# Designed miniproteins, single chains, continued (2), part 6

Each design is a single chain, and the fold is of that chain. pLDDT is the mean over its residues in the fold that is shown.

## One batch from the design tools (miniprotein)

Design m4176
Fold by ESMFold2-Fast:
Structure m4176 (fold): chain A 116 residues (1-116)
Amino acid sequence: MTLEAYELELAVLDSLMKNHDLSEEERKELEKEKERLREELERELRRKEERLRGTEVEELDAELGEEAAEVAEYYARQGRLEEAEEYLKLAEAGEETPMKRIYMASARELIAAQRA
């Protein structure tokens, strides 16, 4: 699952908890699911970062370049601009793909917006 997909699922759960008259038991189950999704998001993020950290720029293929761009976009959405810029520089290496271009453009736009 993509990092954005985890964020979207968390946003759906937040919306459900905010907009519905839920029992205390239902709220506790949704909070457990949110915690599980946050832990899975953090594990997936760490997995991607460890793969990228162990990879020389010259070894960066299309898949790893897309992962670097995806991580850059994620950190840009989180307002973590320094990490976003580091992963953007890594993503600039290797083969250009449509998804890599989309993630990089999104990350750059988010960084620019945060600095404006």
Scores: mean pLDDT 81

Design m4177
Fold by ESMFold2-Fast:
Structure m4177 (fold): chain A 78 residues (1-78)
Amino acid sequence: GKINPIIQAEFNRFDTNGNGVINIAELTAYLRSIGDTRNPQAVLQQFDTNGNGTLNFHEFIRFQTYIGIQQLKRIIMK
């Protein structure tokens, strides 16, 4: 798919250990920072269709885009 360079930069910034994936600890920090109260393991399993226990770049984009759209939709499409 088409990749937004800003999202790519954010992924790299969030991936502080440089292994090219978002682990459960990084995902947990993100969810709590945006006020999401869901179980991080359940969220990971929902978006981790590969079953590798991490969010790769594709899964991270999908997850972040979904959350961003849902929040934006609430503001614009009242």
Scores: mean pLDDT 68

Design m4178
Fold by ESMFold2-Fast:
Structure m4178 (fold): chain A 70 residues (1-70)
Amino acid sequence: SSSYSTLEFTTEDPRATAERISQSLKLSNKDADSVESEIVHEDADEVVLRITIVKDGETKIIDVVLRRAP
C-alpha cells in the first residue's frame, strides 16, 4: 500500500530545517527498507522537502513545506 501526506511549518531557516528533518528521519527509521529525501523546490522564502519511506511493502510519501518566518 501507499500513502501521501503534506506537512507545513514556518521556520527562520527553511534550508537548515529541511537538512535537520532529513537527518532525523534517517536516524529514526533505521529499520525501514529505504528512506530517501529530496528537495523538490527551493527559493528565498520556501523549501519543499519530499521524503519517501519504504517499509514492509508499504510506501509513505511526505511533502514537508517549510516557509520562512517573517
Scores: mean pLDDT 83

Design m4179
Fold by ESMFold2-Fast:
Structure m4179 (fold): chain A 74 residues (1-74)
Amino acid sequence: SAFLEEVREMIEEAKRAIEEGRLDEAEEILQRISQLVKSQELSEEERQEVLRMMHELAAHYREQTGLTESRVPA
């Protein structure tokens, strides 16, 4: 799915930004992913895959920043 590939690329960009301490860029990417998920109707299979990727991203974000889940909607 082209959508899943785009989300995966965004997650990799966000992970890299978090690793490099560019939290503002990481937050913008997270908001963009969240908006795409909310704006687009997803199949059950696509939603499962996105949730898995978001889970990994949220774990990285929490470990690096100590932020609450409200800042990382997953």
Scores: mean pLDDT 71

Design m4180
Fold by ESMFold2-Fast:
Structure m4180 (fold): chain A 72 residues (1-72)
Amino acid sequence: EIDELLKKANELEEKYKDDPDIVAAVQSLKRQLEALKKKDPNSPFVKYQIRRLKEELDALEKAAELRKKAES
């Protein structure tokens, strides 16, 4: 569900708010999710885009976490 991905994106933005690159990347993904929210949720294309954005958000979370650990 797009709302769940938006919630996760907001949590990532808050967790990494001191990292402007991560914030910018999260905001880009949030804009794409908001655009998809206005489209037909039963469209195969929309379902594909939601899956792609979920994968990108998961990859961004992992990258941000690894970056934080590397700084330690």
Scores: mean pLDDT 79

Design m4181
Fold by ESMFold2-Fast:
Structure m4181 (fold): chain A 69 residues (1-69)
Amino acid sequence: AELPPLTPLQVAILRLLRERGPMTSRQIAEALGVSRGTVERALDRLVAAGHVVRYQPPGSSETLYALAP
């Protein structure tokens, strides 16, 4: 496979999204006990790798992250 191995944090994020559904970066950071900046960098890598999708619901100012279909 051409994709690099996932970090422990990235695996934890994927598991959390699988168990709880779509979440904001703040909610993920709070759930995992990590800074928002650390989570946002990990989410950027997961979105780039095609594991996670980033979207903003209509009428919301917050961005949600969900597992890619």
Scores: mean pLDDT 80

Design m4182
Fold by ESMFold2-Fast:
Structure m4182 (fold): chain A 95 residues (1-95)
Amino acid sequence: DRAALTAEADALAEQVLREAERVKREVEEHAERVRAGDAAALAEVPLLVARAVGTMIRLSALVNFGSPEVQERAQRKIEELKRAMKELDEAVAAQ
């Protein structure tokens, strides 16, 4: 039932969106540290990317099953996280 799936997605939305904001911040902070030559930050990138991808999958579930407001918030978060990951990829490539 679509209504039951939407109710479950909306119930998880705040937790998933807060996790996504935290992961986005970690990605942005690691991009800055990598640009500054922090070898420890560079070494952490593969696991951080894996965590960010997992977060995007959870956000995609909110886009597919959430209420219209939750879908919009999740889509915006996916776009923000994609931008942060692109900045991290560019920082790594510059090493």
Scores: mean pLDDT 88

Design m4183
Fold by ESMFold2-Fast:
Structure m4183 (fold): chain A 82 residues (1-82)
Amino acid sequence: SDFIKELLEKIKEKYKLDEKVFNMLYSQFDFSDLENVARVIIILLSANKVKLSPEIEEAIKKYLRKEISAEEFLEKLKKELE
C-alpha cells in the first residue's frame, strides 16, 4: 500500500532510523497483512531506541494487549507524524 510505504518513509525521516536496520526489517514486511506491518514497525522503533510520544507508547501497549486493531494503531502513528 502506498499509504504504508509513505508512513514508513516518514518514520525513517522523523526518527533518523539507521539505514541498515531499516533495510533488514523492510524485507519482513507483508504489506497485505496489517498485523505484520504493525509488529514490524514496533520492532523497527524498538531496535532504533527512538523516543516516542506518550500517545504512541500507549497505542503500542494497547495494540500488544489486543485492545486496538492494527489499522487503529497505524492511524494513530500517522496522526503523530503529521
Scores: mean pLDDT 75

Design m4184
Fold by ESMFold2-Fast:
Structure m4184 (fold): chain A 82 residues (1-82)
Amino acid sequence: MKSEEEILEAVENQMKFAEELVEQVKAGKLGREQAIAVLEEMIAALDEIIKEMEKRNASKEVIDKLKEAREKMRELLEEVKK
């Protein structure tokens, strides 16, 4: 099982990947529909991680950081849709 630090590091890496997807769409190297599908999958995965962390009574600080990352991913999704 991943520690809280390992989970946060993994989510930070996913955020960097999501930002790269948005830049590839802007550069015309990736289709919007493909980027939308990947971002929606990442958001769904993060929702499941948050649920599991809440069930395990993880620290509020960790849960809040995960929710912040989820909101940032939603902002990237809306940016790609424009």
Scores: mean pLDDT 81

Design m4185
Fold by ESMFold2-Fast:
Structure m4185 (fold): chain A 88 residues (1-88)
Amino acid sequence: SLEDVLRSLELAREIANTLLKSFIDAIIKEAERLGNKVALDYAKQAKEALEKGDYTTANRYLSKAFAALEVARRGGTEEEVQAAADKA
């Protein structure tokens, strides 16, 4: 039924939002642990965009935060971290 379809779509969006928020919160915690300001700043921007329902902007900033975090985890320089975020 149409009601079942609408309910399923609403639940799917809630699940997707919960998973994205969980990923962003995990990146924030790891960025804080590593002292990585670039990853932290982008992850916070991703969270704000997600809270506003701007999924395109949230995904963009999440990609930048993740790229920065991966370089930082490998002991990259501040310049390498920023370059990875800019390319993402």
Scores: mean pLDDT 84

Design m4186
Fold by ESMFold2-Fast:
Structure m4186 (fold): chain A 99 residues (1-99)
Amino acid sequence: MIEYSNFERILRLLREETERGRRVTTGELIERFKERYPELKLSDSTLRRMINNMVAMGLLERERVTLADGREVTLYRMSEAGRELLDTMEENLLKRQKE
């Protein structure tokens, strides 16, 4: 399932950033995805569509925050449902020969 594999990749990237105490914008998340998975050659539009779909599914939380200088930015983090999905997907991977 190509789309679910990419959802797992996005969730894993967000988990890594959350574990580092960071939140990411749409652009930062797309950049990190392309850096980690350059072989997939997904367009920014495709990645943005997938991120929006994951928000609509409740897998990601979208938060608008005001910075100290008064600028507003949109930040993303993994939801509880997204974490549960990622854990389920990783349990399925652990049932593979190596893990």
Scores: mean pLDDT 75

Design m4187
Fold by ESMFold2-Fast:
Structure m4187 (fold): chain A 75 residues (1-75)
Amino acid sequence: MEERIAEIEKRMDEVNAEVKKLQSELETAKKNGDEEKYQELIDKLFDAGVETVKLAVDLVIERNELRRKQEELEK
């Protein structure tokens, strides 16, 4: 159970690193007035955001299941 949580957290860290990279590129594109690249980066950032939400939902599910099993052991 904790191993699955750690795996999800590692994936979230990887996605967060990608988001930070995309945000830096977005600021550069905005500063340079590159509208085409700005739109491309917005789309990629949206996709990364969707992945982050999915990972966050999975993390909540795994944490709730771990808590439920711990409660069953403490009965």
Scores: mean pLDDT 80

Design m4188
Fold by ESMFold2-Fast:
Structure m4188 (fold): chain A 82 residues (1-82)
Amino acid sequence: ALSPEVLKTLEEARDRVAASTTVAQVLQTLQETQNRAFYLGDEKTARELGKTIRDAQRMAGQGASLDQIKDYVIARLDALIA
């Protein structure tokens, strides 16, 4: 089960991603969230966030829209929270 601190970190990341107006903001939020997960000692969550960052970067490189990237990232964050 996720610690309360990790859960809060992921919920805040979800809200920040939803409010993002650029791909750069989405990626920055994910990187900060991954660093926070590592700091809190949740290596498993940090690794899953690392995969999500790579996938989001790949999507951006392939010309995916901001909305497509946000939808993907939010779905991945929701899966971690569940």
Scores: mean pLDDT 91

Design m4189
Fold by ESMFold2-Fast:
Structure m4189 (fold): chain A 75 residues (1-75)
Amino acid sequence: SVEEQKEDTLKFLDELESVVIEKARQVDPELAEEIRKRYEEFKKKINEAKTVQEILDIYDEAVRFAGEALRAIDA
């Protein structure tokens, strides 16, 4: 169901956010705050999504953002 997909996806986003913010805080506190703000936006979009496809698209966007943030930290 759409509701079940939202619940599962929000849990995955919380876990991903936690890991990325923990890493960012050690090297760039400003980036950590940007990550937190961006993830609040992703979570809001997930809650407003009407289809499973929309949820998956938003999740993919959040994962790509996490990858970019981690690359910036490692540079």
Scores: mean pLDDT 85

Design m4190
Fold by ESMFold2-Fast:
Structure m4190 (fold): chain A 86 residues (1-86)
Amino acid sequence: MPTEEQKKLEKKIYDILKENYSDKYSEETIKSLADHIATLVVNPPPSADPRLRELIERLRKAIEKNDEEEVKKYILEMSKLLLELN
């Protein structure tokens, strides 16, 4: 069951992805991607790809600093990487 923190982050990621990808991806794809990214940030897997781990750490730091531009940047970078990794 997702935590309150995870749900709040998921909604923020969903809004950013919808603004940038609504013309390219279905709503279901955007929702799945937002949930996946939120899960990775809140519960980072110890065996994740090193590039993904770096992006997770950078995104977590951007959220902690309330840096909206950096948060958007890293969410889009993680989305791109996850779509490439499948």
Scores: mean pLDDT 78

Design m4191
Fold by ESMFold2-Fast:
Structure m4191 (fold): chain A 79 residues (1-79)
Amino acid sequence: SASEVEARLVGARLLGIGLKIDLENGLMSDDQAIAIVNKIDELSPEQKAQINKLIREGRYDEAAELLTRGLEAAIREKS
């Protein structure tokens, strides 16, 4: 349903925001964030590689944005 898609999109956005905040504030290491990203089956290997590169470069805003966009695209394609 539309409500289920909206809830999943909110979840994807909250995951991206949480990852960014935790990385920027030193509550999560780069390696911990990379381990989380690598477990997300909705992301392609290419998307995971690009997000992981951005994390290692300290580009946390861009990493979180790419993560959110990738998840939102996967949610919409299955709907």
Scores: mean pLDDT 86

Design m4192
Fold by ESMFold2-Fast:
Structure m4192 (fold): chain A 60 residues (1-60)
Amino acid sequence: MEFETTLVDPELEKKYDEEGEKIAKEIAEKYPDVKAGDGVPTPPLLKDYPIPLIGEIKEV
């Protein structure tokens, strides 16, 4: 294979959907205000987003 677009596969979509459900469940436990589907439930890019929420307990 040279470079064929096989990124968007039905299996890949299923994996994303399953992971979304898993993350939604975890997020509902830690962040009940965050819904999976309204952007990234767990923003790994925004390290400073959910982190400061927990860090607040350490830093008063």
Scores: mean pLDDT 52

Design m4193
Fold by ESMFold2-Fast:
Structure m4193 (fold): chain A 65 residues (1-65)
Amino acid sequence: MTVLERRVPADVPPQRGIDEAVAWLSRYRPVASVGPVRELSPTVAEADVTLADGEEVRVVVTKVP
């Protein structure tokens, strides 16, 4: 499984960071589905994305100061 990590400014909610990371990924790889966004903490969120070829990518977003 591929992991895509993104750092976002403190003013960006983690969920928005996930949405932006998925939009970026879709420019390079066709996206079939996006799983539920899981907020692991107030500063960390993740979601599992299934690509059209069946590959699964874990997107992790961390808020940084």
Scores: mean pLDDT 77

Design m4194
Fold by ESMFold2-Fast:
Structure m4194 (fold): chain A 80 residues (1-80)
Amino acid sequence: SLTEELAARIAELLRAGASFEEVTRAVLAYAFEHGISPEAAREAARRAGEEVGLDEETIERLARMAGAAAQMAQQLRASL
């Protein structure tokens, strides 16, 4: 699924030491290309954060940022 693919990509970036800003940009690009929903993007970020061992507060911050990026991508797609 798109959620599983995005979760794997986010986990890879986090393991490589990517910043949350870099992760957010990757989510925005993925959501713009594939049309993933904000809810699915939040779920992908939660799964990735849990997999790499982030604390709950950090996971929810990442999920919020991922959801916002997907929402922005959705609005950009709707404007084209």
Scores: mean pLDDT 88

Design m4195
Fold by ESMFold2-Fast:
Structure m4195 (fold): chain A 93 residues (1-93)
Amino acid sequence: GLEGFGPMFAFISLLSSDRKIKGYAMDLMIKAMEGKITLQDILDALRVMASSNDPTVLQQVLRIIDMLKQIHPDQSAQLDVIEQDIKARLSTL
């Protein structure tokens, strides 16, 4: 389930120097380890992480979005909005 995203958020927390992004990534990692992670928690964190100026963080977020679309295709419209924001930001970095 969604607990499988824990290691991916742990990786983002190591990559990012941004305190806010680190905080969201660490919170999701802990929730995943406790089996308490929700889809809404992930969506909220992805929106915050989409504001990153680090292309490595943005590329990792895109990988999470691709995997999330496979397990929750009903969320594709919401995820497409976040993906387009990230792609627009990557084009300026």
Scores: mean pLDDT 85

Design m4196
Fold by ESMFold2-Fast:
Structure m4196 (fold): chain A 97 residues (1-97)
Amino acid sequence: MDEEKKKALIEGLKELSKETGLLTEEQIEEIAEYAVKNSKNDEEAVELATEKVLSELFKMSKEEVEALLEGWRNPTNPSEESLKAAEKLKEIIEKKK
């Protein structure tokens, strides 16, 4: 287990939880553990943790999460699906403020 990677993810998720009130301490630990166990590197661990948050916290579909991440990886030429997913995420965040 990469304890330093898990610690960094937990701290990021705690800050998100503090601002939104949407993640429990249990959910933060589960997401961080899942990301570390299923990732090959730090970049992949952050991506997996983000996917889990978008799916469980924001209730986005797998297709919406994949489109959103694809748009973030290709910011100069995002697909229509990526743009729609980004707009949906923005609306979800604004409603929970």
Scores: mean pLDDT 71

Design m4197
Fold by ESMFold2-Fast:
Structure m4197 (fold): chain A 85 residues (1-85)
Amino acid sequence: SMDDLYKLMSDYEKKLKELMKKFDEALENGDLGKAIETLREMIKLIDDTIEQIKKNAPDAVGTIGLLRGQRGVLLGMLRWLEQQL
């Protein structure tokens, strides 16, 4: 339903913002390992959110597309950071 979609996206955005803060803190501390770990957690959050949307709001094709786009950006960043090690 649209209400389920709204709740899922609200919860997703809150969790993503907290992970972004942890990512920034890891980079400020020079902890590349923690930054990489946090990016993996963000990607998992997106994957889990997409699966929940597919079950509870399957008609939200546009939202799933946007989340897949965000996943692609984070995956690119993860690959770039892994090459710096």
Scores: mean pLDDT 89

Design m4198
Fold by ESMFold2-Fast:
Structure m4198 (fold): chain A 73 residues (1-73)
Amino acid sequence: MEEFEKELAEKMLEALKEALKAESKEELLKILKETYEELGASVGEGLASYIKLEDLDLEELKKKIKELLEKIE
């Protein structure tokens, strides 16, 4: 069991790593929104709330994503 959950976790990790490579806040937010759509709204909403996407600039967003990656790895 849980190959599906492992696959979702891997997609989330990949998306967070891609977001760290973004050159703009808009690009970073786009990557995260696409991930939310793939994982389902409930998971995406939790992630967005944790990061506070709209309150942070690009560097602060990348810092929060790195912190999140450390927690889930």
Scores: mean pLDDT 65

Design m4199
Fold by ESMFold2-Fast:
Structure m4199 (fold): chain A 74 residues (1-74)
Amino acid sequence: MEALEELLKSKTYEEAYEAADRAGEELTKQGKNGEIALGVAHLSIAVSKTVGASGEEAGKLAAKGMENSAKNGL
């Protein structure tokens, strides 16, 4: 999943949000619930910011959340 790879390469919170938006669009085009996956990613990034985690850490957490959401068919 190309958009999840972008999310894993994110270095800032802004890059993580942009990559998450693209991943959500890609999942929606594949017939998966991209809106739920995007919500999980946004919450993951927001929590990362709140606890002082890096943008790179936020991107990794968001990618894991989106992948799990997509695999579980939500």
Scores: mean pLDDT 80

Design m4200
Fold by ESMFold2-Fast:
Structure m4200 (fold): chain A 60 residues (1-60)
Amino acid sequence: SEEEIEKAGKELGELLYEAGLVDTKEEAIELGKVIVESGVEAGASPEEILERARKELASL
């Protein structure tokens, strides 16, 4: 759903900002939303996208 995409995007954005991959939290949240939306269009769930991102960031 739209709410699930927005929530997951914000959470992913916060993870990206904390990892130092984006300069501002606002930009990170916008990027997170785009990533989640694109992933959902490709057939993944918001939860699946977040779990994958957490694993990838943990390997940095």
Scores: mean pLDDT 81

Design m4201
Fold by ESMFold2-Fast:
Structure m4201 (fold): chain A 77 residues (1-77)
Amino acid sequence: SKTFKEGDKSDEAVNRLIEILLDESASAVTRAIAADELGKIGDKRAIEPLLEVYENDKSAFTREQALRALKRIGYEL
């Protein structure tokens, strides 16, 4: 859902973490950290980006962190 808090710290943090999560040029560890933080925040906007990483990321470690984040948000696979 769209919010009226564009530029708020929490909204900016989620957007930046999604950018890092989907950045194929970033290290596997950096993307995995972004996935873990998105899972801790629990914002359901991260579900679709996390699914993309879980299905398509080249790193098994990053895919596992995306799966854990999805589970923390409450998404069932």
Scores: mean pLDDT 79

Design m4202
Fold by ESMFold2-Fast:
Structure m4202 (fold): chain A 78 residues (1-78)
Amino acid sequence: SGHRLSEEQAREMLELLDRLDELSLEELKARYEEITGLSFPDTPVTLRALRHELERLRRELEGLSEEERIAFLQTVEF
């Protein structure tokens, strides 16, 4: 897709990552689509893959400051 997030979208994505364990797959999909503006396939395989990728992304951000996490998220292609 090659879509990159704005600073505001990156801040919303960071909030999503922080609340990842609190969200169902349906809620996760809805928030991801709201933040990115992208439509996401509603299948068990794609939703599990999305959660796995967001869990990995959250782990990659460990040890960074809030501003560094936001800057990093703006370099990610979604």
Scores: mean pLDDT 82

Design m4203
Fold by ESMFold2-Fast:
Structure m4203 (fold): chain A 59 residues (1-59)
Amino acid sequence: MSEAKKKAIELLKENGVEVSEEADGRTLELKAAQLVGKIDEETFEELVKEIKKFSENEK
């Protein structure tokens, strides 16, 4: 159960980035990097926090 992963994927898709629900933390980080400077700082920071939470649980 990865609520953080679901939230990160939803944020990525809402901002036009296609991502698989099977994507690992590294893939989510790479996809989020495509949004640097394209979305507001608060949304990007929230996305990064959710990815980090998922990655810490994946370890």
Scores: mean pLDDT 76

Design m4204
Fold by ESMFold2-Fast:
Structure m4204 (fold): chain A 94 residues (1-94)
Amino acid sequence: SMEEVQEVLRETARRIMEILQEAVAAGELSDEEAAVLIASGMELQHAADERFSVEEALEIIERSKERIEAVASPAVAARVLEVLEEGKRRLEEL
């Protein structure tokens, strides 16, 4: 359902923002890298509010994965990619 799509997108955004806060606190990200995570999280939050379909939500997740390629910190990039992969799996099961 659209409500389930919204929940997956909101949870995915929340987890990315949590990773952002932890990585910034640990000094693991430059300002430029932090901006990439902020942009990804904000787009996912916006998509959740716009009542996107499963197909549209999957497109947002794929765009976020492409953005994360710009994050030079391998540990942070891997953590965000795991969250996006989980969101993708949950959407594909709807």
Scores: mean pLDDT 84

Design m4205
Fold by ESMFold2-Fast:
Structure m4205 (fold): chain A 78 residues (1-78)
Amino acid sequence: MKKVADELVEEAIRRGREEPENGPSILSDAAMLLLLQALSSTNPEDRQAYIEGAKRLQDAMDRMGEELERREREEKER
C-alpha cells in the first residue's frame, strides 16, 4: 500500500509539472483520491501512508506556486 501511494504521488507531481496551469488541480484531485483510499482502508499503516501521500501532494502544490512566482519576477526584471 505505501509503495502504491508513493507511486501515485510521484505520477501526479510529474503530470502537474508537465501542465503547470493545471498542476494545482491535478495534485488536488490526486490528494482527494488518496484521502478517499485512507478512509476506505482498514489498516492503520495503509491509512497513514495515504495521508502522508496527500500531504506530499499539498507540499508539491506549494512548491509549484513558489516556482511560478519566481518565474514571474524574473520575467518582469528582464
Scores: mean pLDDT 75

Design m4206
Fold by ESMFold2-Fast:
Structure m4206 (fold): chain A 73 residues (1-73)
Amino acid sequence: SLTPAEQLLAENSPRVAAFLADPAGRLRFEVEKGVIELHRIVTGEPLLSERQLAAEAALRLGLIDEAEARRIA
């Protein structure tokens, strides 16, 4: 199931909605979130909120731009 942050992203971006509607896209999104969190743990950076993490994952996958990511985070 989608988190509230992922639902908000999908409502505001047709590209994110299409990506998360595909099971393969959903898996890739979960992997990207995991990679972001693991990198922050290894580097000693503070962990992101669920909203920030979803926005960063969508940005890194090229689904949204930086301005859209700032509005969601």
Scores: mean pLDDT 86

Design m4207
Fold by ESMFold2-Fast:
Structure m4207 (fold): chain A 84 residues (1-84)
Amino acid sequence: SEVEEVVRRAEEEIRRLLAQGDVPAAEQVVLDAVRRVMDILKPEVPADAPPGETTDKVSETITEAARRLQRVLDRERARLEARR
């Protein structure tokens, strides 16, 4: 999945940036990756679509991607602070 590849690459980039102590850059990677996931999934929801399973699935996918990336950011930030 293109979404899974975006999330996986973002997780690796967050770990790399936080290993270098670059917290603002790591936070930006989370925001950019979530926007990328939204852009990938946006064409799957037609403007005139009724509320339903497709809209719910898209929303769930975006929410899960954001949670996964935030979890990595929080975990690696905690490791960075523990090294001080």
Scores: mean pLDDT 76

Design m4208
Fold by ESMFold2-Fast:
Structure m4208 (fold): chain A 107 residues (1-107)
Amino acid sequence: SSREQQLLQRLVELLRQTVRLLDEASKGLSPEAQKRADEIRDRLLQLVRDIESGSISVSQARRRAGVDAMEIERFIGENESQLPEDLALELSRLAQEILDLLREISS
């Protein structure tokens, strides 16, 4: 439906914003934390590609984005002492916006 298409477009935009902010937030972190950020970024970019190519269903996109949002929150928690407070709060806000959008997709 056109509504599902619009919700997926909003999801892609949130994922792209999260990638950009994660790249910025990961600067100055330990090599281990940077590697973890790179792994999360690659997963988010792959999800964007799969959505834009139409290779996955709306249900699959929702499930993968939910896992990715939880991984972002875990990354923030594990690196709280190293992350700039403003960037950590903004990443958490984006993860929450993703989760909020997924509730709309499932309704």
Scores: mean pLDDT 87

Design m4209
Fold by ESMFold2-Fast:
Order: structure tokens, then sequence, then C-alpha cells
Structure m4209 (fold): chain A 77 residues (1-77)
């Protein structure tokens, strides 16, 4: 199983932004889930400009390759 950690995994309410660091210390590619504390929809943008859109439940999954760390700017909508 990949060992993937998002810090923080829970972000602030609607209208807030947070910088989230996602680290995969495992040997296989994986992802981590990020959610707003109030259940609002979240959207992420990676440092390379890739936009990550939430699912129908408002959650965001950030893919991270094995042994890598990515930084995502998460906006609660």
Amino acid sequence: MPKVTATPATVGPSGSTATVTVTNSGPVDGGAGIHAADGSRVQGTKSDGTVLTSDENGGLVVPVAAGQTVTVTVTTL
C-alpha cells in the first residue's frame, strides 16, 4: 500500500485558500484526499499549473508518484 500523507488533509471553509504538502513515502504511486472542514467543494492547483477538480462530494484527490512530494494550492469554493 502506498504511504501518502497530506498536510493539512482538511482545509478551511468556503472562500479560504491553503497550501497543502502531499508526500508519498511509499514505493508505489498513490494519492491523498483533501476535504474542506465544512464540506464545501475544493479545487487544487499544482505548482506546474495543473488544475485538480473535486468530485461530486467536494473532495479532492492529489496524485503523487512514489517517493515524491508535491505542493498544491487548495481553494475552498
Scores: mean pLDDT 77

Design m4210
Fold by ESMFold2-Fast:
Structure m4210 (fold): chain A 79 residues (1-79)
Amino acid sequence: AIEALAEEAQRALEAAGDPELGREVRGVLRLVAQGKVSLQQAADGFERAAQLAESLGRPETAAALRETAARLRELAAAS
């Protein structure tokens, strides 16, 4: 589940025009899969990054980050 989300998140951020951030987000999700970062910590981090992207006029990047955070929260709630 997390590996598939990481691939989807990277593709969404590449499509938004932010391939470097896509690689970084995939790295964070890999740490989540390894148990080194919690689902909630990653979701909170991506939501903060989305707020910053929105304030910088990057709405597609913000939307991709929010979708990833929402998916992580769904996974956390299912536990």
Scores: mean pLDDT 85

